# Designed miniproteins, single chains, continued (5): the designs that were tried, part 70

Each design is a single chain, and the fold is of that chain. pLDDT is the mean over its residues in the fold that is shown.

## One batch from the design tools (miniprotein)

Design m18415
Fold by ESMFold2-Fast:
Structure m18415 (fold): chain A 80 residues (1-80)
Amino acid sequence: APLTYPLELPLTPEQRAQLREEIDLIMKTYKVPEEYRPVILAALLGRVPTSLLPFVISGAIEPPKEWLDLGRKLEEELGL
């Protein structure tokens, strides 16, 4: 079953593994630039506006640096 978004911290080991797989699938399916991976994570955790996520995934909008930095911090903290 898909995870319910936004996810609340702390994540279970199962949620962390599934989240990694879902992010990888989104990145591959929509051919999202690797630079935008942190923003997808931040959006799935409810830390950035989810209304903009489809535009980031499609490449129509470049995310602000602040969202990339936030997402990178979340990747480091979660080991993703």
Scores: mean pLDDT 74

Design m18416
Fold by ESMFold2-Fast:
Structure m18416 (fold): chain A 96 residues (1-96)
Amino acid sequence: MSSLIERRNQLQKEFDAQSPPLSPQSRQLLAQYIGRKILMIGYMLDGDKAGALEALAEAEKLYQQLLDTSDLSPQARQTFQEYMQLEVEIFKLKIA
């Protein structure tokens, strides 16, 4: 698990370093994703596994919509996709 967290953090740093310009639509999707992630963490702290999994599923949908936007370069999209897949895996392990 720790190595997965380190890899996720490295991918996030790489995406941040690219500083891709985000459209208003992409910015809105990112804000909604962050909101669902915060909600998921709240459910995890409360021991509500069902609520956490539901919030994670909604966050994943929002991340997929963000990946489908045309304002991400192919490199930024690939980094974001790898980050998303790894983050979902880490949170599923933490919720279990």
Scores: mean pLDDT 75

Design m18417
Fold by ESMFold2-Fast:
Structure m18417 (fold): chain A 68 residues (1-68)
Amino acid sequence: MKYEVKGDGPVVHIIIHSEKDVEEVKEQLLRAADVVAAHPGYTVILEANEWNEEAVKEAYERLKAARA
């Protein structure tokens, strides 16, 4: 699964490997999302397989909200 929050600045590509603990991945993605939200204009691409979709989707929503 891929989620993209577009900007005109640098690109951050976060690839989530399969079978990671969902809570650990979620925490790391939320921290990364907060850092990127502090830098408007960054393009963020989140990529994960189905095992990590929930954590990636939550990070995507946080990034999207930061630009609303």
Scores: mean pLDDT 64

Design m18418
Fold by ESMFold2-Fast:
Structure m18418 (fold): chain A 78 residues (1-78)
Amino acid sequence: DLEAAIRYAREAIEAAKQGDIDAAVRYLRRALSLAIRAGASQETVDLILAAIKAVKQGDIDAAVEYAEKAIRLLEEEL
């Protein structure tokens, strides 16, 4: 469900902005699983993976940017 993937990606951005790294990673992993199951493009999958790596490295600005780009691609696939 692309809509569910978008919702989890948005929750991940909010968690990341609040400094909750563990929650941000969990939400991004859920968004990733849902996006893959929904047949999202490889570009979308790569952006979610990049967001996860950025969060784990403490680069919140990069993580938010990657997640927002992934959300835009997911919305185009709806």
Scores: mean pLDDT 87

Design m18419
Fold by ESMFold2-Fast:
Structure m18419 (fold): chain A 88 residues (1-88)
Amino acid sequence: MAEVVGVGATVRGDYATVTLTIKSKSRVKEAKATLSNGAEGELVGSIQAGDTTGASARVKGAKPGDKITLEVTLENGEKAVGEATVSA
């Protein structure tokens, strides 16, 4: 598994945004976010710069205090998983 450097989640209106930062030179191939209530979301953005790869996903119906998991698959086949508590 790739090394996770940071994870966070924030709600704005009806959507939570989860961000995951990974120590990798590989690009994001796919990502999936899942809320503790079973709601799912998909990759909204990704960036690869130097030794760091970032992924962001959005899920609808999140509230502050919900848990959200982001699972990322990189182009090199490595996976990274981060879990965060949604903040306001």
Scores: mean pLDDT 82

Design m18420
Fold by ESMFold2-Fast:
Structure m18420 (fold): chain A 79 residues (1-79)
Amino acid sequence: MKLTKLFDEFRAAVLAGDDARARELARRAIELEVKLVEESLKKLGVDQDRRDRIVENVRAGMQVSLELLERQARRQRAA
């Protein structure tokens, strides 16, 4: 699965008004990014407690980014 494709499909779902699909795609994008970050940190030998903190920060950042993208897409659709 490609993160870029998930983001593109998320934006398309928001523009189409498919809220259920947009929510599912956002969840998948967050899970994929978190998994990729966690795997990279494990390879670098970062301990579990530090990995967990970084992963939670990544999850929070992605949620904010997706919410902003959704708001922008909804405004563009309404205009």
Scores: mean pLDDT 82

Design m18421
Fold by ESMFold2-Fast:
Structure m18421 (fold): chain A 106 residues (1-106)
Amino acid sequence: MVEYKVVAASEEEAVEEARRAVEEAKGADEVILVLATEMSAEKLNEVDKVVKEKAKEVGLKVAEVVDGSYGQSLAAATKTGEDEEYVVKKTEELIKEGKKKLEEEK
């Protein structure tokens, strides 16, 4: 089972929220973590590293981070066995949801 999680957090809190999202997904076989906030390449790499480390700790087989780019959604679909069109659509949906939550917290 693939679990989809959205991280609706500032760049400063993204690492901690990503770690929590992965832990919440520990009952699944795989997780796709969707980042709703634009981040620097350096921060994206930091989030990916923390997600991979936490996924290994909680026993997930696959953990992928996507930021809405087509290439990342394709890579996540390939690694999880999910349909490419479904992953792209689900990622877009979750980004919209996450952006709405961030706007409501202001």
Scores: mean pLDDT 81

Design m18422
Fold by ESMFold2-Fast:
Structure m18422 (fold): chain A 82 residues (1-82)
Amino acid sequence: MYSLEVEILGEKYVLSGSPEEIVEQAKELFKEIGKKYNLSEEALESIFEELEKIYKESKNGEELVKKLKELFDIFNLRLKEL
């Protein structure tokens, strides 16, 4: 069982479970954030492509969690630039 804490514009979220459950929770969180901040469907598709790439390229759950945290951190920084 893995756990990932992420922050988006000062709000904290915790994703936990198997690698597959964490990826699914990450997709749902990006959809929620996308709706809140008016991201296009195309922008969400690009994020989902990156999520699938991370899942495919990660050797184990620990690496997956680390890469997902990095993706959320990058996304958070991008939102702060607005």
Scores: mean pLDDT 81

Design m18423
Fold by ESMFold2-Fast:
Order: C-alpha cells, then structure tokens, then sequence
Structure m18423 (fold): chain A 92 residues (1-92)
C-alpha cells in the first residue's frame, strides 16, 4: 500500500487538495443535521475509510489506488461531519 501511494503521490495529492477545497461547503451542508446525526455520520465515514484502506492492502496496484482515493474522500467527509458537530456543540 505504501509503495502504491509513493508511486502515485501526485494523483493522491490532487484528491486530498480537492477534498480540502470542498471541506467548508461540506461542513455547511452537515451543519443542517443534529449533533447526533453529525457524530453518527463522522463514525460511519471513518469506519468506511479504514475498511477501504484495508482492502487496498489486498488489492492489485490499479485497484488499490482507486480504493486509497475513495478512503481519502471518506476520511474528508468524516472530518467535515466531526467539525460540524464540534461547532454545533460549542454554540450550545
């Protein structure tokens, strides 16, 4: 997995940059949910990201790269949901 990430560093960096750019909009979207829903969403996306990274370790290089990209996207969604929950809890 690490070797695949190193070989495809530029592509993975582009995915990370895209997800970071989307983060404020995603946090705003999730802010419409309850704190309970935001926390549940963060846990689900984080669990899915971990599962995708585990599957990437078993996969061929091309499939592993796509799984890593999906894991980065899921991790970004988890962070956005967690930030929305933290902001809503701080406001209460």
Amino acid sequence: VLEIAEKNEEELREVEERELARMPALVAEYSRLSVEEQRALAERHLEEAKRLFEEAEKAEEEEALELIKRAIEERAKALAAARAAAEKEAAA
Scores: mean pLDDT 80

Design m18424
Fold by ESMFold2-Fast:
Structure m18424 (fold): chain A 92 residues (1-92)
Amino acid sequence: ASPLEKRAIEIEAEVGVLEIQLAVMKTTDVDVDEEKLQELEELLREALRLAQEAIAYAKAGNNELAEEKVKKAEELLKKAKELLRELKEEAE
């Protein structure tokens, strides 16, 4: 696999981990900000979509579009991690 494919696969794996953490939070009856929860879900969904598009572009040899998609997915993933941290702090 190309370096861009590997980076995109790593993003997919990290999204999966964050989705599991989010699911655990939802099952614990913790009073969390529903608006932030929805924003987090949208960020994770968009990051996953971009990572999947990046893999497809990298496999097609379109490295420029693959890199753009990976960078955007990484930015959204960073925002998702920060928002999840805020939700965990508020749940305390």
Scores: mean pLDDT 83

Design m18425
Fold by ESMFold2-Fast:
Structure m18425 (fold): chain A 91 residues (1-91)
Amino acid sequence: MLPEEFLLLINKVKNSKNKEEKLKNLANLILWYHNPFLSLSEEERKIIENFIIKELSKFSEEDKEKLIEIIKSLDAPEETKKKAIEFIKSL
């Protein structure tokens, strides 16, 4: 079973009313996924990663650049942001 914080973030992405809200919620989800202090099982990692990949596939390259800018603006460690950005660019 996924940790409660990931279930809440996934639900926020799913229930986003517009593109800007969905990108902001995706940015938070991707940053939490790359948090080095979280211990996720391989099964939990696969579930979260597959959800992120599926959601990102719905967006244009321009929207992905907006997502990267949102990640850069959020309060998170620079190494976590770097990993999140590299992940998005790899897709």
Scores: mean pLDDT 83

Design m18426
Fold by ESMFold2-Fast:
Structure m18426 (fold): chain A 85 residues (1-85)
Amino acid sequence: MVKVRLDSDAVIPLGTEVTLRVGDKEAKARVVEVSAPYIENGKVVRDVTLELEEPLEVKVGDKVTLSHPALGIDVPGTVVEVREV
């Protein structure tokens, strides 16, 4: 599982299938947890936890994009936690 801090207050519903992109690599993932919004350095942020449906190597601090074009989702974030399966 991968926890991503979104750089915005964007709402991604639980169970949404997203494409997680790290650089030039991407994998399908599902949103399994969504935090309440909170304030960091005067900005509203939100954490989402993703379950990877495809193999993708990611590390804490990686800049990522979560996308689902059909739902208009295209949100930047940063990886804050990685659990290897």
Scores: mean pLDDT 77

Design m18427
Fold by ESMFold2-Fast:
Structure m18427 (fold): chain A 63 residues (1-63)
Amino acid sequence: MEKRTFTGTSPESATLALARAIALKEGRGVDATVVVDASALSPEELARLREGAARAGITFVAR
C-alpha cells in the first residue's frame, strides 16, 4: 500500500494536511500520517484535529 506524510506548522496548514490525508484515505485507501507542530496549535485545535484523524483512521503525530 502507498504511504503519504503531510506536515502542518500552523493551524491552517495542519487542517489542510488532515483534509488531504482524509481525502486520500477515503478515496484511494492510501495510508496517511499527519505530523503537526504542537507549539503552533492551541489544545482545542489539536484535540479537533486528533479527533478528525481518529475518525478517518489517519495516524496523527504532534511534536
Scores: mean pLDDT 78

Design m18428
Fold by ESMFold2-Fast:
Structure m18428 (fold): chain A 92 residues (1-92)
Amino acid sequence: SLEARVAALVAQVEDPALTDPDALVALARQIADLAEANPDASVELLRRMLAAVDTILRRLIADPSATPEQLAEAIAAQQRVADLLARAEAAA
């Protein structure tokens, strides 16, 4: 079910119709929360989650309507997933 949840979140991130910055920030937080809830997740799944948050952050940076606060929340989510991935890679 974790792989299915990650796939569903990635599909939402890849949806070009999802342009609302608040919705993108909410997705980044959901991905980071899912990663933290599953710290024993495979390095491959954590890399996929990080790539999805990186995509969100790039989309927010490209959006002139995105606020500094929204960018800061997405950056924080990216750092949370990156930290978990670094720990998982060090343990492998």
Scores: mean pLDDT 87

Design m18429
Fold by ESMFold2-Fast:
Structure m18429 (fold): chain A 61 residues (1-61)
Amino acid sequence: MSEEEREELIARVIEASKGEKNEEIQNEALTLLHKIYENADLEELKREIERLEEKVKEARK
């Protein structure tokens, strides 16, 4: 994973979890940040981040 790709994924996770009070969503965001720093599979990370973003969207209904 390139440094630019890493920065983009980190920014997406932070924005998705910003101001969120749900502990499950916060824990999922922290787990994703950890996986990004460990250079996990890029395509799997993108899928997991998309799922987090959808969960946040549902929580704000």
Scores: mean pLDDT 77

Design m18430
Fold by ESMFold2-Fast:
Structure m18430 (fold): chain A 95 residues (1-95)
Amino acid sequence: SVEEDLKRLIEILKKLISKATPEQRKVLQRFLDDLERILAALPEPSPLAGALKTVVDNAKLIADYLEKNIDSEDPFAVFEKAYLYAFFEKLVKES
């Protein structure tokens, strides 16, 4: 479910934050706070836009990528690759 996928994404993102520099942590923590607010507001969250909407809509794919690649590289780099992975997987399915 969306709730289960978001919970899983939040937990893996907390692990990613623990590995981040102070500057990276500030950015990722704000994103985590937004995801936790969305989870608390389910099933009727406020309308989402931009990167936050893309992450929420693809929470399962992003969590799957992050869990597999958590130790592969820098926290920002692995998160960006998770986002791109989810984006391309969606494009392939819609083709």
Scores: mean pLDDT 79

Design m18431
Fold by ESMFold2-Fast:
Structure m18431 (fold): chain A 88 residues (1-88)
Amino acid sequence: MEEIEQLVKEKQEYEDKAKENEALATRYRSLAAYFEQMADLAAQRDPEQAKKYRELAEHYRDLATSYEKKVAENQKKIEELEKKIKEL
């Protein structure tokens, strides 16, 4: 039988992970937006550089999406732990 203190500690660990993953997701979304802007600015003068910036933007979008998925998984675990704590 797990003590409520152990469940609270485990919940805090998932909350910390969710916060870290949310910060990373936000950072990568900002980088994706930045490189899309750089692609738009380069499009008229250097189409090859614009293509490289769009590829970087897509890469950072994929990273952001991956971290957003981890945040959702962490939130699901937090909800499961909150339910267990309330049922004690």
Scores: mean pLDDT 86

Design m18432
Fold by ESMFold2-Fast:
Structure m18432 (fold): chain A 98 residues (1-98)
Amino acid sequence: MELTPLTDEQLEELVERAKEDGVSALMALYIELAAEIFAHGENSPNVARLYVAAGRAALAQGDYETAIRYFEKALEIDPDNEEARRLLEQAREKLASK
């Protein structure tokens, strides 16, 4: 059974929304992540994309520990994801500078 994954544009919209209503945006991302894992398993490329989006939303909320965890999960699935690697370093720097 196949769910249509969120587009990159839809994921960006959720991340931007997290800056204003982070709880609602994070909940939407967690629901999409859970649905994708149930449909295709954790090693789906779409799961990696959803982890990056969830990490970015957590980063926008100032939840650096959660952001780091999600970016690490994205890199476990897609180790060549330069965006996830860059955002992971950014989240680590934010946490260290706090």
Scores: mean pLDDT 70

Design m18433
Fold by ESMFold2-Fast:
Structure m18433 (fold): chain A 68 residues (1-68)
Amino acid sequence: KKEEFIEEVRKLLEDGTLNEQSLRELAKKYGVEKEYQQAVGRALIKASLENRPVTPEMVVEELEEVLK
């Protein structure tokens, strides 16, 4: 369920274990790989506009929008 996925992501962020691999594995576990890929694409566009690299935190922000 999307709410459970978001709570698990927040837990990883609080524990300092949030990274690309852990986020991708969690997205696969909750069956949201398509939404994860959409969020990565959105984060890439945002990062490009701000002239900076994509971070896992940016992907999480876009995931929250995509999963609404």
Scores: mean pLDDT 77

Design m18434
Fold by ESMFold2-Fast:
Structure m18434 (fold): chain A 59 residues (1-59)
Amino acid sequence: MSLGEAVQTVLSSPELSPEEKAAIVEIIKRSPPKDIEDLVRKVERELGPEVAAKVRALL
């Protein structure tokens, strides 16, 4: 899975609230992730381990 596919999967998932998706978009805009693991780390840092676990489960 490419980083672009991972982002699309996350933002299209019903497992995340619209607010969580909006927050993830802002994280990506502010600090573009270099790979999938970097994306998950940034989500964990900014939104916490529960949201990061949801993201990781989708990937």
Scores: mean pLDDT 83

Design m18435
Fold by ESMFold2-Fast:
Structure m18435 (fold): chain A 72 residues (1-72)
Amino acid sequence: MPSPEEVEEARKKAKEYRERLDKDPTDEEAIFNYVEAMSRLPPTPENIAEQREFQKRYRDVAEKIAEKLEAE
């Protein structure tokens, strides 16, 4: 189980990268790091809903990032 401190840190990082994406929705680094930070959070209904909303909004860019990661 991640510690409460690790969860808090991951949540702060997710918020920082989300703010970057609000300014630049094509920021691939921010998209990747946001998804990574969210994956470290416990799978609560709130976290799942937030990930779904994010995926819906950034689906096309997320697919391109996934293809790039599979190629490497």
Scores: mean pLDDT 71

Design m18436
Fold by ESMFold2-Fast:
Structure m18436 (fold): chain A 92 residues (1-92)
Amino acid sequence: SEEIESKEEVAVLNLDKAIEFMLDSNLPVDKILTNLKNVVENLPDEFTLLKSFLQALVNKDLNLAESTLNSLKKKYPDKVTALEKFLQLLKN
């Protein structure tokens, strides 16, 4: 649905801005992951791609996180910059 995709794009943008703020505040990775667990629980089930990505991050499934991030980047160009930076931090 075009309406669902529009709502997911807003959710992605808001989450990316929140992650940017957390990273700029030097919040520890484990606390960011705890916040993402709460986010994924409260997201609509229709946001399948975003939920899959966040669940992969929380579970530290880095291969799935990278795959789903690439799908998010294709669907929402330039809207996941902070989320990509966070994934790179998890790889270290």
Scores: mean pLDDT 85

Design m18437
Fold by ESMFold2-Fast:
Structure m18437 (fold): chain A 71 residues (1-71)
Amino acid sequence: MINDFFNAVLAGKYTEAEKKLKAIKTAYPKETELHNYLQTALNSYKNVDFISFFQAISKAAIQAQKLGIPL
């Protein structure tokens, strides 16, 4: 689930977060906008850019809700 990805990011477990993101891309291969928001969230958090991180997670959550994808 997308929440498992966010939990891995917040825990600093970036290798685990990348594995979760790949699983999401495999499950929802056409949802490139969602993929881009999740990738931006991971990259922003790694760079200590928390403003971009919170913007990206907000956009990812809205996109997931529109697509009926469970968080």
Scores: mean pLDDT 85

Design m18438
Fold by ESMFold2-Fast:
Structure m18438 (fold): chain A 94 residues (1-94)
Amino acid sequence: DWAVRRAERGIDSLLLPKPALLELLRAAGATSDLVTEGEAVELLGRYLAREGLVDPETGEVDLRGTLLGEILGRDRVDPLSGELLRALLAHTVR
């Protein structure tokens, strides 16, 4: 799992997600308004698994017609390419 590997690499910058993304992360188990990059990626991966949005053969994420897709402005992301992380970071504030 690329999200687990990313979290294990210990890239911990504190992020303040925008309100819509924060509510989605809270639904996935976030307990604070501030998250690290690793926590945000792990929580997002948990949300994607819960909603069944990950292709088990390719690992691609289909966001079409989802709230997350609307928040990130993406229809599909390849988690192995880092697109999901890049899109996530575009929707956080310092």
Scores: mean pLDDT 62

Design m18439
Fold by ESMFold2-Fast:
Structure m18439 (fold): chain A 100 residues (1-100)
Amino acid sequence: MSEEEIEEMVEKIVEAVKNKDFKGMVDLIVEATKKMSPEEFVEFAKRLLEEMVKEKIPIEYLEKTGLAMITIAADRYKDEKLYEELAKLLKEAIEKAKEM
């Protein structure tokens, strides 16, 4: 995916979460895993979580989105190291959200 496509995907997921459209959020994350390598997905996940913190999304929805990314990536990529990296990103995002 291009940088522009990644940013558009992040914006769509943030909007879905703001509207409590968690099915839409899951569907968009699934599409991201189909178009991205494991490495690209980690960068996407980092940008998404950073944008959610910046937008002051509730911690409960950060956890919901992070767990969805971990679960979907686990099913799609079958990479154990990727799960650890995504879990670390979610933990860092939650800690940053608590400071705001």
Scores: mean pLDDT 83

Design m18440
Fold by ESMFold2-Fast:
Structure m18440 (fold): chain A 99 residues (1-99)
Amino acid sequence: LEREAAAKVTAAELLAVAALLNDSPPSEYTLKAHEYIHKAAKAIGEGDLEKAREYLEEARKIVEEGKESGKISEETAADLEAAIELLEEAIELLEEAKE
């Protein structure tokens, strides 16, 4: 269970990096979303699952605003959204691992 959560965090970080490479140069929205995804992954590693959820909520808002304004590509949005979902799944796995 903990190994599966760690694998999801790693996959999310790789997808967030891929999003930075899809657009050249990356937009301000892509950079901010990546920053919040990274902060969420870090919070998960520190055991602060509540803070991780708050960072993921901010990342989702940034991705949505970037999509609606056309400032991030569909491919970039998909990678960022997939990264957010993987981190949300990692949080659920870590919560279930407690007695």
Scores: mean pLDDT 83

Design m18441
Fold by ESMFold2-Fast:
Structure m18441 (fold): chain A 65 residues (1-65)
Amino acid sequence: GPEKEENLKAAEKGIENAKKYLEQGKGSAAATAAWHARESALKAGDEELAKEAQKLYDEGVAAAK
């Protein structure tokens, strides 16, 4: 349904943003984008996309330290 499509789109954008923030050395921003992307992926039922977002979240948290 529309909610699943919106959540999938949000997850994809969040992952893209997290990757760009990591390239820029913005760990906190990357972690935030990845965390929201993971939530959206889980709401969409896409567990593989949620795992990708979790990896980016972990990288963002590490980069923020």
Scores: mean pLDDT 87

Design m18442
Fold by ESMFold2-Fast:
Structure m18442 (fold): chain A 76 residues (1-76)
Amino acid sequence: MKEKLEKEVEEAMLRIQASVIRLIIEKNPKGRISRRELAEELGVSQATVSRALNYGVELGLLKYDKKKKVYELAEQ
């Protein structure tokens, strides 16, 4: 089933990207990053990082601060 395989590959890639993003935020002195800053850091489009950032929020790895327009680590 082509659609299922494509979904599984996309989810695996997003999971890897979310883990990398979490590591970048942990190493950032501010403990936060904007979508624009992350896109520039990785050399990709803001649309690409938005997918990974949203997936990281869904997994509970990240949280979005709407007032500051930045992503932060989810505190446990």
Scores: mean pLDDT 74

Design m18443
Fold by ESMFold2-Fast:
Structure m18443 (fold): chain A 73 residues (1-73)
Amino acid sequence: SMEERRREFERLREEAKQLIDELAKHPKYAPVAEAARRFMEEGEGGVRASYQMAKTALDILRAEEEARRAAEA
């Protein structure tokens, strides 16, 4: 339904904002966070692209941090 699509989109938008804010805390990925924020202004497609960009960058960051911590153990 239209209501279900709207709820799904609102969740995606909020998740994208949270991922971008988290990514922006990391200097190495700040330019990616800035690009993702710009895509947030481009409607539904832009929000989806922003979500994927931020999620992918955070997944890489978390993997790098985990590897670094393991090397210190």
Scores: mean pLDDT 82

Design m18444
Fold by ESMFold2-Fast:
Structure m18444 (fold): chain A 70 residues (1-70)
Amino acid sequence: MLYEVTVEAPDARAGAKAAALLGHAGAEVVGGRQEGDTLTLTVRGSEEQIRRAVELLEAAGLRVLSVRPV
């Protein structure tokens, strides 16, 4: 399934970290858009992979603002 994961990413380092953690959870990052200090990543994965990714993002100190299926 496709999901949009929105995180607070004030700089390129935070954005790169978010994308890497999504990949580590087994989700495929297929797109992204930056809007000020927020980054929305479009990812392909299972609900379980996305749940794992959110846990990894939050454990790494990144604020997850929203997760929604597309």
Scores: mean pLDDT 84

Design m18445
Fold by ESMFold2-Fast:
Structure m18445 (fold): chain A 74 residues (1-74)
Amino acid sequence: MREETLEEARKIVEEAARETAKLVGEEAGERVRRESLKVAEQIIEANSDASREEIVEKVREAARYAVLRAIAEA
């Protein structure tokens, strides 16, 4: 369960990082990947009682904000 949720979160983070790299450069994408993965792990730990779907939704939201922030900072 935890491992499967982390795998799904990792896919979301990788997608966000690739999108950021295409828009504002590889360095920004790498930063988004690193920071978003850390946040995703924190969300999973903090929401151990939540459903996988709820956790994945929170991770998607966090990744989306990370992308927007990276674009704004570029």
Scores: mean pLDDT 79

Design m18446
Fold by ESMFold2-Fast:
Structure m18446 (fold): chain A 94 residues (1-94)
Amino acid sequence: SSATATLNAAIDRIAELVAELNEALRAGDLEAALRQVEGIVEVGREVIATLGPGYAALVQQITLEVLEGAIRRTADDPAVVARLRELAAEVRAW
C-alpha cells in the first residue's frame, strides 16, 4: 500500500540519520549531531503530513526514543540538551 511504502521509506531514512547521528556523537561533533536529530524530527513531520494524524503516535514513539538517547549521550552539554528538550516538547505535542 502507499501508506506502507511511505512508512518503509521513513523507517529507512530514520535508520540512515540515526547512523549519521551515532557517527557525529562518536566524533564529538555536536553541531552535526543536532542536524541529524532535526532531520529525524522533520521525517516525522512529513509522515504525519502525508499519512494524517492517525500516524502521530507511532512516529512520536520512534522519534522520542531517538531524542531521549541523544539527551543521555549529550548530558554534559546544557545548550545541546536544551535544544533536544525543545525538539522533544514539539514531538510530544504531535
Scores: mean pLDDT 84

Design m18447
Fold by ESMFold2-Fast:
Structure m18447 (fold): chain A 60 residues (1-60)
Amino acid sequence: TRVHTVEVLGAKVTFTITPEGIEIRVEGASGDARDRALAAAEEKLGGVARLLHEALRAAA
């Protein structure tokens, strides 16, 4: 299990990466602001999170 947190657009976005999947939590924003923060976080970490999930799944 790996946990990565980024602060973007005034929100805190946490990616929890496990062999079973990726859990994304957004704090400090709602509605449209939440969606924008999530999109920005996915731009920064989405690819890395998916690669880590695949690696953990392969190793498990």
Scores: mean pLDDT 76

Design m18448
Fold by ESMFold2-Fast:
Structure m18448 (fold): chain A 77 residues (1-77)
Amino acid sequence: MKKKVDELRDKAIAALKAGDYESAKKYATEALVLAGVPEDDAENIAKHIVGIAKEKGADTASAWLTGLLDTLLASKE
């Protein structure tokens, strides 16, 4: 499970850095759902991450996504 979430996170980060916000949203949503977030909430969070990337840059958005996923996975639920 963690490995698959990490793979999707890395794909989302790569897409954010490439400016491919559609793929970034898709991979971030899939990572969040696997980490236990309901799909509707995951989509809204992924939209917010893309917004952060557009306003503050991909590195800021990537750090935020990584921190959120690490927190969710640390709960072990």
Scores: mean pLDDT 81

Design m18449
Fold by ESMFold2-Fast:
Structure m18449 (fold): chain A 71 residues (1-71)
Amino acid sequence: KIDEIIKRVMEGDLEAARELKSLIEKYGIDKLIEEVKDVTARNILEAIKTHGIDPETIARVVAANRASPVV
């Protein structure tokens, strides 16, 4: 299920980002890296660990890059 959550975070899903944050707080980032199956998801967890990035920040950045508001 962690792979699915990370995929949703990479789609800009803030709810999935909060879920991921809760899992990191409950199990620790190393445990989640161990459980993840997808290479992309593993790389994202590794980046969160290395740089101490908030998963909500990742989801917000992804959402902002996908949204191109014409004003």
Scores: mean pLDDT 77

